# Ledger of designs, part 51: designed miniproteins, single chains, continued (4)

Each design is a single chain, and the fold is of that chain. pLDDT is the mean over its residues in the fold that is shown.

## One batch from the design tools (miniprotein)

Design m13751
Fold by ESMFold2-Fast:
Structure m13751 (fold): chain A 101 residues (1-101)
Amino acid sequence: DEAWRRLVERALETLRQRNAERAAAALEAAWAAGDPRALDTSVVLSIVRLSIEEAEKLDVVGHYKGLATTVEEFEEYARKLAEEYGLDEEEVLRRLRRALA
């Protein structure tokens, strides 16, 4: 699936940019093996990334308004991810909820 592949590739790039080489290798191996947990992990990593990017754009010193800390905030970013990548929103939400359980 092209949309899911793009999401995983960006999650891998994020891990590599943060020098998390072992985590990146594990995610890449899981994705290559068809392990569905690779998608669940990529959803969580992408939500964290978007949350940080949003907080930085708001330029709020001492307050991270865009930073996701609640389930509701994580679900809002999951919907945004689904829209940006053209993914099924309900599938992205299920994967997020599974990863957080």
Scores: mean pLDDT 78

Design m13752
Fold by ESMFold2-Fast:
Structure m13752 (fold): chain A 95 residues (1-95)
Amino acid sequence: MSEEIKELEKEARELIEKEEDEEIKKLAEEALKLALEDPNEEISLLALEALILALKEEDEEVRKAALEALVKALKDPNEGISLATIQTIIDSLKE
């Protein structure tokens, strides 16, 4: 695991621990697991960035929707679709 992935994992874990909504917490934990288990390091990196951005959203419904979309993208067997979907999530969460 690269040092960059380790630093993003640490930030993601700290944000998950602060999450009070049990459903959002479970989605975030699943997204973290899937991102770390992905054999494509670029997908892992983008997924961790998307996870961190989603968890920093103030709107609980936006946070939940972003995490549901991220989990779905990470379960897609097509790497091109996963990458495109995760990038779209990141772009939607950045202002």
Scores: mean pLDDT 83

Design m13753
Fold by ESMFold2-Fast:
Structure m13753 (fold): chain A 98 residues (1-98)
Amino acid sequence: MTPSQQAAKLIKKAGDYIKQGDNDKGSKLLIEAAEKLNNPEAANQVRIAAFFVGTGNYEMGGSALTQAAKLAEKNGDDVVAKSLRDTSDITMDIDKKK
């Protein structure tokens, strides 16, 4: 498993925990994923997302994940970008459902 594949797996697991309301585990998994990202700007956005998710700010957390996905796409990391977009959608959907 490449670092990008491992990061994508951690990001998807973070989304599962965020969907369940376990923001502490979701935040921790996003931090672990950021450590495996090759792009430092994308990694920083994932860390920002982890902070907002950990504090229950799903709108800002999802926005940071979307920004991280755009940076990953620009860096050619489509696997990570897809996992970030999927987790952003989950995070923002929680905010919309209230």
Scores: mean pLDDT 85

Design m13754
Fold by ESMFold2-Fast:
Structure m13754 (fold): chain A 94 residues (1-94)
Amino acid sequence: MEAVEQFLAQLEELKSLSQEELQELLDEIARAQKENPEDIPAELHGLSPEEIFLALIDQLIEQIKKEMKDKELAEKLIKALEELKETFEEKVKA
């Protein structure tokens, strides 16, 4: 339970990032793609930093749906990740 609460707190922290801090995160993803492309999963190659971030959220949601036995906890985590995705899209396009 504590690990899930910590994860939810991290998601809230990511949702509270300023537009400038979000741009810094995207710049870090872009740097990682350029410097260590072999560390990026093959299915994410050729995607923009924004698309990689969104794809990672979608992949995590799918894994939670398939692997998490606690359906109530899974629903709570999926909702938090979907809210993070929406907040990210709004801040990047604003």
Scores: mean pLDDT 73

Design m13755
Fold by ESMFold2-Fast:
Structure m13755 (fold): chain A 78 residues (1-78)
Amino acid sequence: SEEELKKKRELLLEAIIEGLELVKESLLNDPTVSKEKILEALDYMEKSGEESFKTLSEEQKEEIRKKIEELKKEVEEK
């Protein structure tokens, strides 16, 4: 049903956003983290998100894309 799908999308979006925030916090607090490790983490999150993106709405996909893009910019400046 559409209700089930919306609920599933909401849970997936929340999990992905929470995951991105946790990754960001962990990476920023770890002085041993290289850009290589950060890119690997982003790639993992991106691929995990892609698996979920088939379920997510276009608007939710853009939300995640923006989060990842912002994180990448922060990493580049680090």
Scores: mean pLDDT 73

Design m13756
Fold by ESMFold2-Fast:
Structure m13756 (fold): chain A 89 residues (1-89)
Amino acid sequence: SIKTGENALMLGDAYFHQGKYDLALKAYELAIEFGKDNKELVARAYFNMGNVYFKQGKYQQAIDYYQKALSLVPTKRTQQNLAIAQAKL
């Protein structure tokens, strides 16, 4: 359900802030699975997965996920993060 997807997204955010990147990614994957019919929720999960990869120095994966997020919901924030990740290559 959408509520379960939102809960998984919040759990992913909590793991991300704790530096538990593998757990954050798994939680975001669950957010995408449970929220697949909600493009805003899926875009937020992709954006946050991009941020995880960026923090790990995995800039190509960060770019890939930012592009997935933009394809669903174009936002200035995601465009800016994409540009920063591209500049790191």
Scores: mean pLDDT 91

Design m13757
Fold by ESMFold2-Fast:
Structure m13757 (fold): chain A 81 residues (1-81)
Amino acid sequence: VSQEELDLEVELALAEINYAISKLAYQRAKTKEDKIKFLEDMIKYLQKALEIAERLGDTATAERFKKDLENVQKELEEIKK
């Protein structure tokens, strides 16, 4: 494992942690404004995680993040109604 690969793995782990925190915040949010904010944060971290997974060549993980991104984007559109 190269230092560059390890650095990418650390960045991926941080993106996943931030996504999990945003998801928990979304689940606990009581207002429409807070829900929108946390869904947008979830999208941001999922996009970063997807980019890093693709750079690492982890196709399975990238595909999972793509599905999660699609689901979160649909949820955001529903909440914005």
Scores: mean pLDDT 88

Design m13758
Fold by ESMFold2-Fast:
Structure m13758 (fold): chain A 109 residues (1-109)
Amino acid sequence: EKEEEFKKSLEDLISLLKRTLKLVEEAEETGDEFTREMAKISLSVGITSSDNLAKKLEKEGYLEVAKLVKEVSKKLQKALDAVNEKDYKKAKEYLKEAIKLAQKALELV
């Protein structure tokens, strides 16, 4: 029951992060400030979602999964900082790392 809910939350998070990566790639390609602001909003949503999910996972005893999701949040914060600096290469690297960590978390649920 709770395992299925956490799997769904992780799948939704991974989907968000993949869409956010495409926004960062588009911002890099076009230089469009609106697309950059949308990428920043998506990163902020991802950070909040990861922090909230990690707290729920810890409460329910999924300690290793929670640890990975906390690392996702940290990588997303670094990606947001990189987008603010227009370092899109670094932002994409942190986002790809965050996606990989979220996928690993999904495998452990």
Scores: mean pLDDT 92

Design m13759
Fold by ESMFold2-Fast:
Structure m13759 (fold): chain A 96 residues (1-96)
Amino acid sequence: MTLEDKAAAYSAAGGVLLAAGEIFKDTDPERAAEAYLQAGENYLKSAELFEKAGRKDDAIKDYKNAIEAYQRAIELGHPRAPEFLEEAKKKLKEVE
């Protein structure tokens, strides 16, 4: 399995979890916040793998997706999301 294959799998998982957060945000905001945090974690992992593979544009895209997911988790009150947001922003700045 290539780094690109692994990155694509994490990116896909991030998308599914982001969608789950959107579905649950009005009915179960705590569950939605956790789904958004996990979406961010999967996108961040995808971005790191794309970066190692030399896929700069794909890495930037998934760092931005991670930032968006963490911001949504913060809006719903996830206590761990602010720390993860700052790390994702730092990583994005380093690859730009």
Scores: mean pLDDT 89

Design m13760
Fold by ESMFold2-Fast:
Structure m13760 (fold): chain A 94 residues (1-94)
Amino acid sequence: SERQAKLAAVAERWEEVVKEKGETEELAEEAAKEVLLALGLKPEFIEKAFELGLSIKHILLLYRAGRLDLYEELKNWSEEEIHKYLLELVEKEK
């Protein structure tokens, strides 16, 4: 699907940036925002997702699972609840 092709291209781009520049906090955040914008996510969503303590890997997991619709629910969750839910998604893919 077009979504899967875009996600694969985005993941490849992310791996390339991390490999060349290393994972600094500022570079990781800037690269993450570029990647998420390329996926068609709204800037307001990206900003709020980072405010909720979500990493790019967590946001990509939600995107791949088709669960970005949970954004309204995530606003009311604690960081611990968000991380616990994302760990369950990771375990289902192993």
Scores: mean pLDDT 61

Design m13761
Fold by ESMFold2-Fast:
Structure m13761 (fold): chain A 89 residues (1-89)
Amino acid sequence: MDLSGLTPYQLLKIIYRLVRHFDSPPDSYDALIEALRRIANGEVSLDEVINDKSLPSIVRYLLSYLKDKGVSDEELKEAAKKFLEENSS
C-alpha cells in the first residue's frame, strides 16, 4: 500500500487501527493513546517517544514510521489533537 500521499492524521489512523486490530498485549494500546495524548499536549516530542525504552517496541516502531515519512513534531501534534478529539472523545 502506497502511504506517500497520506496526511499525518491518516497515518495515525492506520497506526491506531493496526495496534487495535492486533490488540495483545493491552499495554501497547494504552501506551499508544498515552503517547499521542502527551504529543498533542506538547509534553513530549516524537524523538523522545521513539527513544523511550519504557514504551512497548511496537508502539515505538510504528511511531518511528511517522518520522521516516518526514512528519514534523508540529504536524504530529496537530494530527494527534484531531485524532484524539474525533476518535477517543
Scores: mean pLDDT 73

Design m13762
Fold by ESMFold2-Fast:
Structure m13762 (fold): chain A 81 residues (1-81)
Amino acid sequence: EEIKKEFEKAVEENPRLKALREQLDARIDRVPEMTDEELGRFVDELLRKRKELARKNTPEAVLEMGLIDEALRRIAEKVAE
């Protein structure tokens, strides 16, 4: 929980990552209305981006990967409910 708060602060202090989170949140909100094909494409795009970021090995790329991992978890939760 405390680690999540520190992560939230780091993202909020980075305008680019904050904007990315807001964009991901908006897309995740539409997940219940997505077709299986649209959902599959969204997940596949996130996984491809995560793999690309893993190659960069920078602190900012680690934070962006964290946002993608959180998005993937939230997508799974919305699909299950």
Scores: mean pLDDT 80

Design m13763
Fold by ESMFold2-Fast:
Structure m13763 (fold): chain A 64 residues (1-64)
Amino acid sequence: SPEKKKKLEKLKEEVENVQKELLDAYQALQDNPSPKNQQAFDEALKKAEKVRKKALKILEELKK
């Protein structure tokens, strides 16, 4: 469905945003491995994985 493709495009944008946030959090953690930076990285990682898995499931549904 064309609507699912549009939703996937929005989801791809979210994936790009969370990947950028994850990279930023990772670099902050490398510069200063504080508990605050560890939690920020963990949260970014969880968010990125959740969005990625959701995107992949939608993409798989879209193909078949």
Scores: mean pLDDT 81

Design m13764
Fold by ESMFold2-Fast:
Structure m13764 (fold): chain A 95 residues (1-95)
Amino acid sequence: MLTPTEQEVIDRILEQIDYLKKKYNLSDDEIAEEIRRLTVVEVVRLWMRGLISSEEEAIEFATKVITEVGRRYGIPESRIEEIIKEVNEEIRKIF
């Protein structure tokens, strides 16, 4: 089940990607890159606000967000898994 914080972040990312898709006509790969980038930004914000306290919490949060957003844009499951791996690597470098 999604927490209110996870849902709020997912909704913000969906709004941002919909805007970019309409303005720039993004490909599936470009949508995947925006999911990666925006998820990292939101994780950093939650860490700075003290709402995420560990690397493990950050990884769990990122995995849920990427999976939900990626599935809503019809991104292939294999590509969703790649985005999760890339974001998890970035999280480990930050925390």
Scores: mean pLDDT 84

Design m13765
Fold by ESMFold2-Fast:
Structure m13765 (fold): chain A 57 residues (1-57)
Amino acid sequence: GERIEELAKKYGVTPEQVLGIKKLLEAGFSREVVVQFAVKEAGLSREKAEELIEELE
């Protein structure tokens, strides 16, 4: 949706990467696991990964 696209633009990542992070959160993975996914797959810093996760909660 529009929010996924807006977050992708804000964080300099693809909509698919934002959706992947959102799916992990919805599946009940721990914050640390989701942060590590965002760092490895989307190339985000830990700080930016945590900010994106807060916006998806």
Scores: mean pLDDT 82

Design m13766
Fold by ESMFold2-Fast:
Structure m13766 (fold): chain A 56 residues (1-56)
Amino acid sequence: APNRAVLKKEGDKYVVELLDSEGKIVIGYSADTEEEAIEGFTSLTGVAPEEIEVVE
């Protein structure tokens, strides 16, 4: 099963984290914009943008 990828806004930055099946952070990527965070994370991890869950 694929790992879970989540996008969260932290202050003035955006963070995308890849979580394993136990909820542990495997890798994270942060950027000043949502688009840059998604693009950087996708390039680094190979996770498709549509697999990234937006959490509030």
Scores: mean pLDDT 78

Design m13767
Fold by ESMFold2-Fast:
Structure m13767 (fold): chain A 92 residues (1-92)
Amino acid sequence: AKLPVARGAVQLAAGTTRAEVTASVTATRDATIVLSTKSVELASATEGELKVVKSTTTRNLKAGETATLTVTVEGTAKTDGVVVASVEATEL
C-alpha cells in the first residue's frame, strides 16, 4: 500500500555546494517499506546550479516505527533559500 507523501526541508546559504534533506515516514503496520525520492522543489528565491541526487532505501519496520530517506542536492547555491524534498513510501 502507498503511504502519505513525506516532506523535508533544509535552509541553504549562498555558496552551499551540497545539502541533505531528510524526510521521515512512519509504518502503519509491520511491513517492508520502500522510500523513494518523488520530487525536489527549490523555493522561488533559491538560485544556482543545483542537481538532485535521487535515492531509494528499503527498511523492514514494525507498526509505529519510522524510516528516513536523505535526499542529496549537489551544486552551487547562488542565493539563500530553501530546498523541499518529497518522498514516496510503499508498504510491501
Scores: mean pLDDT 74

Design m13768
Fold by ESMFold2-Fast:
Structure m13768 (fold): chain A 96 residues (1-96)
Amino acid sequence: GPAEEAAERAREAAEKAEEAAKEATKAVKNYKPGDKKSAEELRKAGLKASEAANEADRAGKEALELGAPREVVLEALFAGGVAALAAGVGLALANK
């Protein structure tokens, strides 16, 4: 039903946010001030993490509204928060 479908979307969005956060974190670690290639990789990874964070937040909130299990909602919102943090740090560094 709608709750089960929303829970599945929230799990998928959480996984994508976790992967995007890992890639953004890796890009932050590989970033070298003045290196255009690492700055572009960081910006790309940061934008992807920002997109994934927004998707996880939306999917998690929809899952909450439709009565999905609380752990699924929390996992999606937590993964989205981590991805948003990684995106914020990465984009702040890339846009200097």
Scores: mean pLDDT 89

Design m13769
Fold by ESMFold2-Fast:
Structure m13769 (fold): chain A 66 residues (1-66)
Amino acid sequence: SLPDPVEVEGTLLLMQGILALKAGDYEEAAKWFEKAAEVFSQNPAYREEGEHYRKLAEEAKKKAEE
């Protein structure tokens, strides 16, 4: 079976956020996590994932401002 397009796109965006986070680029990480959260939030099946990644984006954004 084909993977869900939302899951594929969301996961790729999430991976970019994780790479930025590991590099210490909190501003870039926040942008990628925000994009991932938006994509996951388009499908109700991934609502929890969308909320989780939105929280990660907020945490990364706070670190970028410190």
Scores: mean pLDDT 84

Design m13770
Fold by ESMFold2-Fast:
Structure m13770 (fold): chain A 64 residues (1-64)
Amino acid sequence: EEKQKLIEAAKKLGVEVDESDSPDTLLAKIIEAVRKKYPLSDVEKQREEIRKILKDAGIEVKEE
């Protein structure tokens, strides 16, 4: 179920995904897309966006 949510998140970001991709591969593609969307100077926005995507995919992340 997490894999399906990651696929949906990747598609929403316009990322091309393959059904054979592992959840880790899908997550890496999502992170890459977010990093390209936000410049390195906005690292905090990159972190927040990635965290939001993970929560939307049903993955709980620490909010420190």
Scores: mean pLDDT 70

Design m13771
Fold by ESMFold2-Fast:
Structure m13771 (fold): chain A 60 residues (1-60)
Amino acid sequence: MYKVIITNEKGEVVLDKEFKSLEEAKEYAKKFLETLPPGKYKVVIKDENGNVVLEGIVER
């Protein structure tokens, strides 16, 4: 499983959700980001062992 964590500029978690595949996790994160207000967001995707497999900052 893959865990998506999205935090806003204040460090508040705005999304914390698990997916069975990395592709589903990435697609959901992209779609969710489009619904958020303008600002800077940190996206982290972790695998089943807690390893960070994707990390980035997105400006809305």
Scores: mean pLDDT 83

Design m13772
Fold by ESMFold2-Fast:
Structure m13772 (fold): chain A 88 residues (1-88)
Amino acid sequence: SALEARVREAVAAALAAVAPYAPEVQAALDAGQPIPPAVLDHIGAVAEEMTEEIIRAAEEAGDAELAERARAALRDQEAAIAALKAAA
């Protein structure tokens, strides 16, 4: 479906955008160091953009359940990024 295609494209774009940061995140975790705030900001921005596109796609398709789940995921993402920044 068009909705499934838009969700797949949004997820694929987000994965491609965060992939370059995976080694830096892993290095920080291996060293027991906090993830750099700039990396967290970039990952958070990508996750927000992906989730907002999924919300738009779901709303346009009339999939209220997916839209509600995506809004919950957006709130959880914002809380997780805030917690990681506070831990640094």
Scores: mean pLDDT 86

Design m13773
Fold by ESMFold2-Fast:
Structure m13773 (fold): chain A 57 residues (1-57)
Amino acid sequence: KEEEDEKLFREAYEKAKNKSPIEVARMAASAETEPVRRGLLKAGEELKKKIDEEFKK
């Protein structure tokens, strides 16, 4: 039904997960569609948790 939105979300997530949190934040601020913004925000949130776990052991 909303396959296009899910595809955009997934593509944004995959692209962003290899970026730095700062770059992901900039991409999210520039995102023009909600699915893309949601994908970028999800990637950024997961990156922050991963970094926090890594530095806190």
Scores: mean pLDDT 74

Design m13774
Fold by ESMFold2-Fast:
Structure m13774 (fold): chain A 80 residues (1-80)
Amino acid sequence: SAPISVEEARELAARELEELKNSKLEPLDEEERAALKRMMSHPARSEVQRIAREGALEGVGYLDEEAAREARAVAEAAEA
């Protein structure tokens, strides 16, 4: 049903998130942070993970620490 499996999205997002954490890339604007939070809290978690990966983690490459923590929490929840 999801565009990609939750497990695959989790592994890819976690790997990219780890690289972004190490780089400490430019932080997101407040509006972008709010958008990422909404994506991460969305009921469609598999779709949220994919969108977050493509939009915030894969495409733009910048992410603040709070947004990174939320992305990681969503990835961990998908594993549970």
Scores: mean pLDDT 55

Design m13775
Fold by ESMFold2-Fast:
Structure m13775 (fold): chain A 67 residues (1-67)
Amino acid sequence: SGMQIVIDKIDELEPVIGKDKVEKLKELLKNGEISSPEEMKQKALELGVPESVAQELSDTLQSVIDS
């Protein structure tokens, strides 16, 4: 599913952002608190994820929506 692609991308970023941020982002995505590319970027930035990585996650979610 498209959601699994986003979850897998978040998991791949564990070496960059750390396990705690990975788990929190997956929780927010599964709970529906992240439901758009804009929300993904904002929530990632609020958690202290670097801007470039937050943008990459937003772009990944947009690609899934556009598919």
Scores: mean pLDDT 84

Design m13776
Fold by ESMFold2-Fast:
Structure m13776 (fold): chain A 72 residues (1-72)
Amino acid sequence: SMEKYELAIEGVIEALKLSDEHLDVLSDEAIRKAAEKLGISPETLKKLIEEFFESWAEAARAALERLVEEAS
């Protein structure tokens, strides 16, 4: 659903913002902190991100790039 898409994107953006690493690397700690901020478990966030990318490869990339620019 669109809600899962939005939650996965928000999780990735929060993980990227919290990560002190290269943008294409999501650390376990960054994902944990992003999940905490969103009020979900890290395992749930990982599943949402995986489901999102499996379903929406090209649209997902464009949306992520836009949100990363806004968050960074």
Scores: mean pLDDT 64

Design m13777
Fold by ESMFold2-Fast:
Structure m13777 (fold): chain A 91 residues (1-91)
Amino acid sequence: IDKKAQDAIDNLRADLMLQARSADQRAAVDQVVDLFGKAVDAILNGDDETMRKYLQQAREVLEQFLNDAEVAIWDAHILSMLNEIRQLKQA
């Protein structure tokens, strides 16, 4: 479970880095990945409210360098990944 959660975080970072075109955007990706990691820790501890708070913060960072449609796509992707991590913990 922990390894699969880490793999999900690493894959998210790699995918978001492909969208980054500047040093500032790469720093923003690192912020989003850190927030996603905190959301993963929250969900693994059963704290859905804290998870959603970190996801909202990650969305705000993404809005700094992506348009609304792109943010919506990444928000849906991140929620899907967190749901998979939740299911893996329950199995």
Scores: mean pLDDT 75

Design m13778
Fold by ESMFold2-Fast:
Structure m13778 (fold): chain A 94 residues (1-94)
Amino acid sequence: SEEEKKKKERAEKAREDVKKLFEFLDENPELAKRLKEAIEKDDDEAIAKIILELREKGYEEHALILARLLLERKGIDPEKMTDEEIWEFIESLV
């Protein structure tokens, strides 16, 4: 039950994070367009630059959510990483 509870809590957090990101992108349509174009081109450097731009503008929570999604897309489990390790990885892509 403890493992099942942790799995359920992780799934719920992932849903809340995705919801926060979509709400943010709806409020920032130019950013949403840039992100979509970078994803369609599989341009990890362009996605990383958008993530770092969001962090510098003070949108660290949204930047971190997007960084975790990029890691998952690349087959890396962000739950095994610290926030600092995630930032180091994103910075390595630029």
Scores: mean pLDDT 83

Design m13779
Fold by ESMFold2-Fast:
Structure m13779 (fold): chain A 81 residues (1-81)
Amino acid sequence: MSEELAIENARREIEAARRLIEEIRAGKLRVPEGLVAARITAVAAELAAEWAEPYDPELAEEARRAARELREEVRRAEAAL
C-alpha cells in the first residue's frame, strides 16, 4: 500500500470508529446488526493501523486506540441488549 493511501485509510477508519463510539454511547445503535457492523469497523481500524505504522506510528496508535474503545463500547452495548 502506498504511504498516502495507508494514511488516508487510517484517518477514515479512525473517523468511522469515533462516530460509532458516539452513536453507541448516545444509545442510537442498539440493534444486533449495527453492533456487528461496529465490530467489523474495529477490525478495519486495526488493519489500517498496521498499514500506517511504517509511515506514521502516532496515527497508527490513534487508530489502535479507536479500535479498542469501539470494541469496549460494543461489548457494553451487547451486555445491555
Scores: mean pLDDT 83

Design m13780
Fold by ESMFold2-Fast:
Structure m13780 (fold): chain A 82 residues (1-82)
Amino acid sequence: DVIPDDATIEEIFNFFDLDKDGYITPKELMKKLEELGLSPSQIFRLLSGFLSVAKDGKIDLETFKKLFEGVTVEQLKVLLSP
């Protein structure tokens, strides 16, 4: 499924939070990025950024917002597109 055009950063976070526990793991991130059709190089780049800010191998909503600080929702959607 495509991320909705009117999605907020919080809704994008919830899209990646597969088990709805309030955290994104590397496994959940990779699964969703693969489903979105991103290339291995795009996935690697995003996963590397994720791991640089992850605590205990996962991120919460506040850390997710910090990771994409200065990025608009439109820019984030482009980054997550194939």
Scores: mean pLDDT 69

Design m13781
Fold by ESMFold2-Fast:
Structure m13781 (fold): chain A 102 residues (1-102)
Amino acid sequence: LEEKIKELEKEALEDLKSEDVEVRGKAVGKLAVVLALKKGKEAALKFIKEKLAEDPSIAPYIVEGMLEAAKELGLEEAVEILEKDPEDGNNLVEALEVISKK
């Protein structure tokens, strides 16, 4: 699990440098999941807010990146929350809360 988290973080940090907005947005989502696991929900939310302030165009891809990371790391409860309604911002916050308790 820890090795998968490290590989995911490394890949997502490289993807943040991409010229493709979808790749960057998904990378922000993946890094938010990693931050929630390592430092908690508030750190993950702060990171998302800072990245959205820098580049609002990534917004549609953040939840998709979170979902991909949650599936890869076997975070089943977070996957269920994120799949219910991806347009509901409360589901994003709830998923980060659940992830941070692991």
Scores: mean pLDDT 80

Design m13782
Fold by ESMFold2-Fast:
Structure m13782 (fold): chain A 57 residues (1-57)
Amino acid sequence: SMRREQLERATRIARRGLAGITDPDMRERAAKVIERTLVDRGFSEEIAREAIRRALE
């Protein structure tokens, strides 16, 4: 489905954006920046939030 494909793509972007950040506080702050970046790139807020949730698991 389109929603699943968008979520998988957004999650991949989020995981790449968090790659190499080992400090938990920095990861959480970076996750908020990445969430905004996903929305700015055209992902819905719902998809961006779910992608970040998955990337932080």
Scores: mean pLDDT 85

Design m13783
Fold by ESMFold2-Fast:
Structure m13783 (fold): chain A 68 residues (1-68)
Amino acid sequence: KQKAADYGARAVMAGNSGDAETAYNIAKEAVEKYGKEYGRLAGQGASDGARILGNTEVAEAAYKGGEA
């Protein structure tokens, strides 16, 4: 199913919004539902997006969620 891609997009959006808790939880849910590869990609994408916007706290939270 294509829902793993949706989690990646949602994680990036959460990272860009500056909501660390939401970014963490979306990446973590991707890990739980679709495996570590998809979760890590979602977390890394959100982390990169947040970092570009200068929000390092959200970036770290997203990465940790993807590593869960």
Scores: mean pLDDT 65

Design m13784
Fold by ESMFold2-Fast:
Structure m13784 (fold): chain A 78 residues (1-78)
Amino acid sequence: SPLVEELLSAESKEDILKKVREWLDANADVLTPQQREAILKTTEYILENEDDLERAKQIIGFTLERTLQLARERKKKE
């Protein structure tokens, strides 16, 4: 996954947030504004509560990829 590969290269919580914002912009066509805000808040919450940077990357990467998959499947049915 492109996001997971980019997150693996992040060296700080600030870098993770930057990469997540770039990923949200790249997927703005399949995500609603409300979903994008929820993803950012979830990412910030994970980063505030997870001190292990590598674990934070895994949780965030998995959560965002699953969210994108569900959004794409929803669009296919409409």
Scores: mean pLDDT 78

Design m13785
Fold by ESMFold2-Fast:
Structure m13785 (fold): chain A 62 residues (1-62)
Amino acid sequence: SFDAALQALVAEFQALKNDPSLSKEQILEELNKRVAELKAQFPDQSDTIDDVLNHLKKLVEK
């Protein structure tokens, strides 16, 4: 389901953010790639996915 896929995206983001070998740029690159895949699977949810992406991008800077 979309909710399960969104939870998986957030869990993957947390794993990426907690990996000390990854730069902020690399985290954002992987996040954008996963978001693009999610949008391809759920095009009707594109706006919701963009809102989540925007929020997660802000968390990378903190």
Scores: mean pLDDT 80

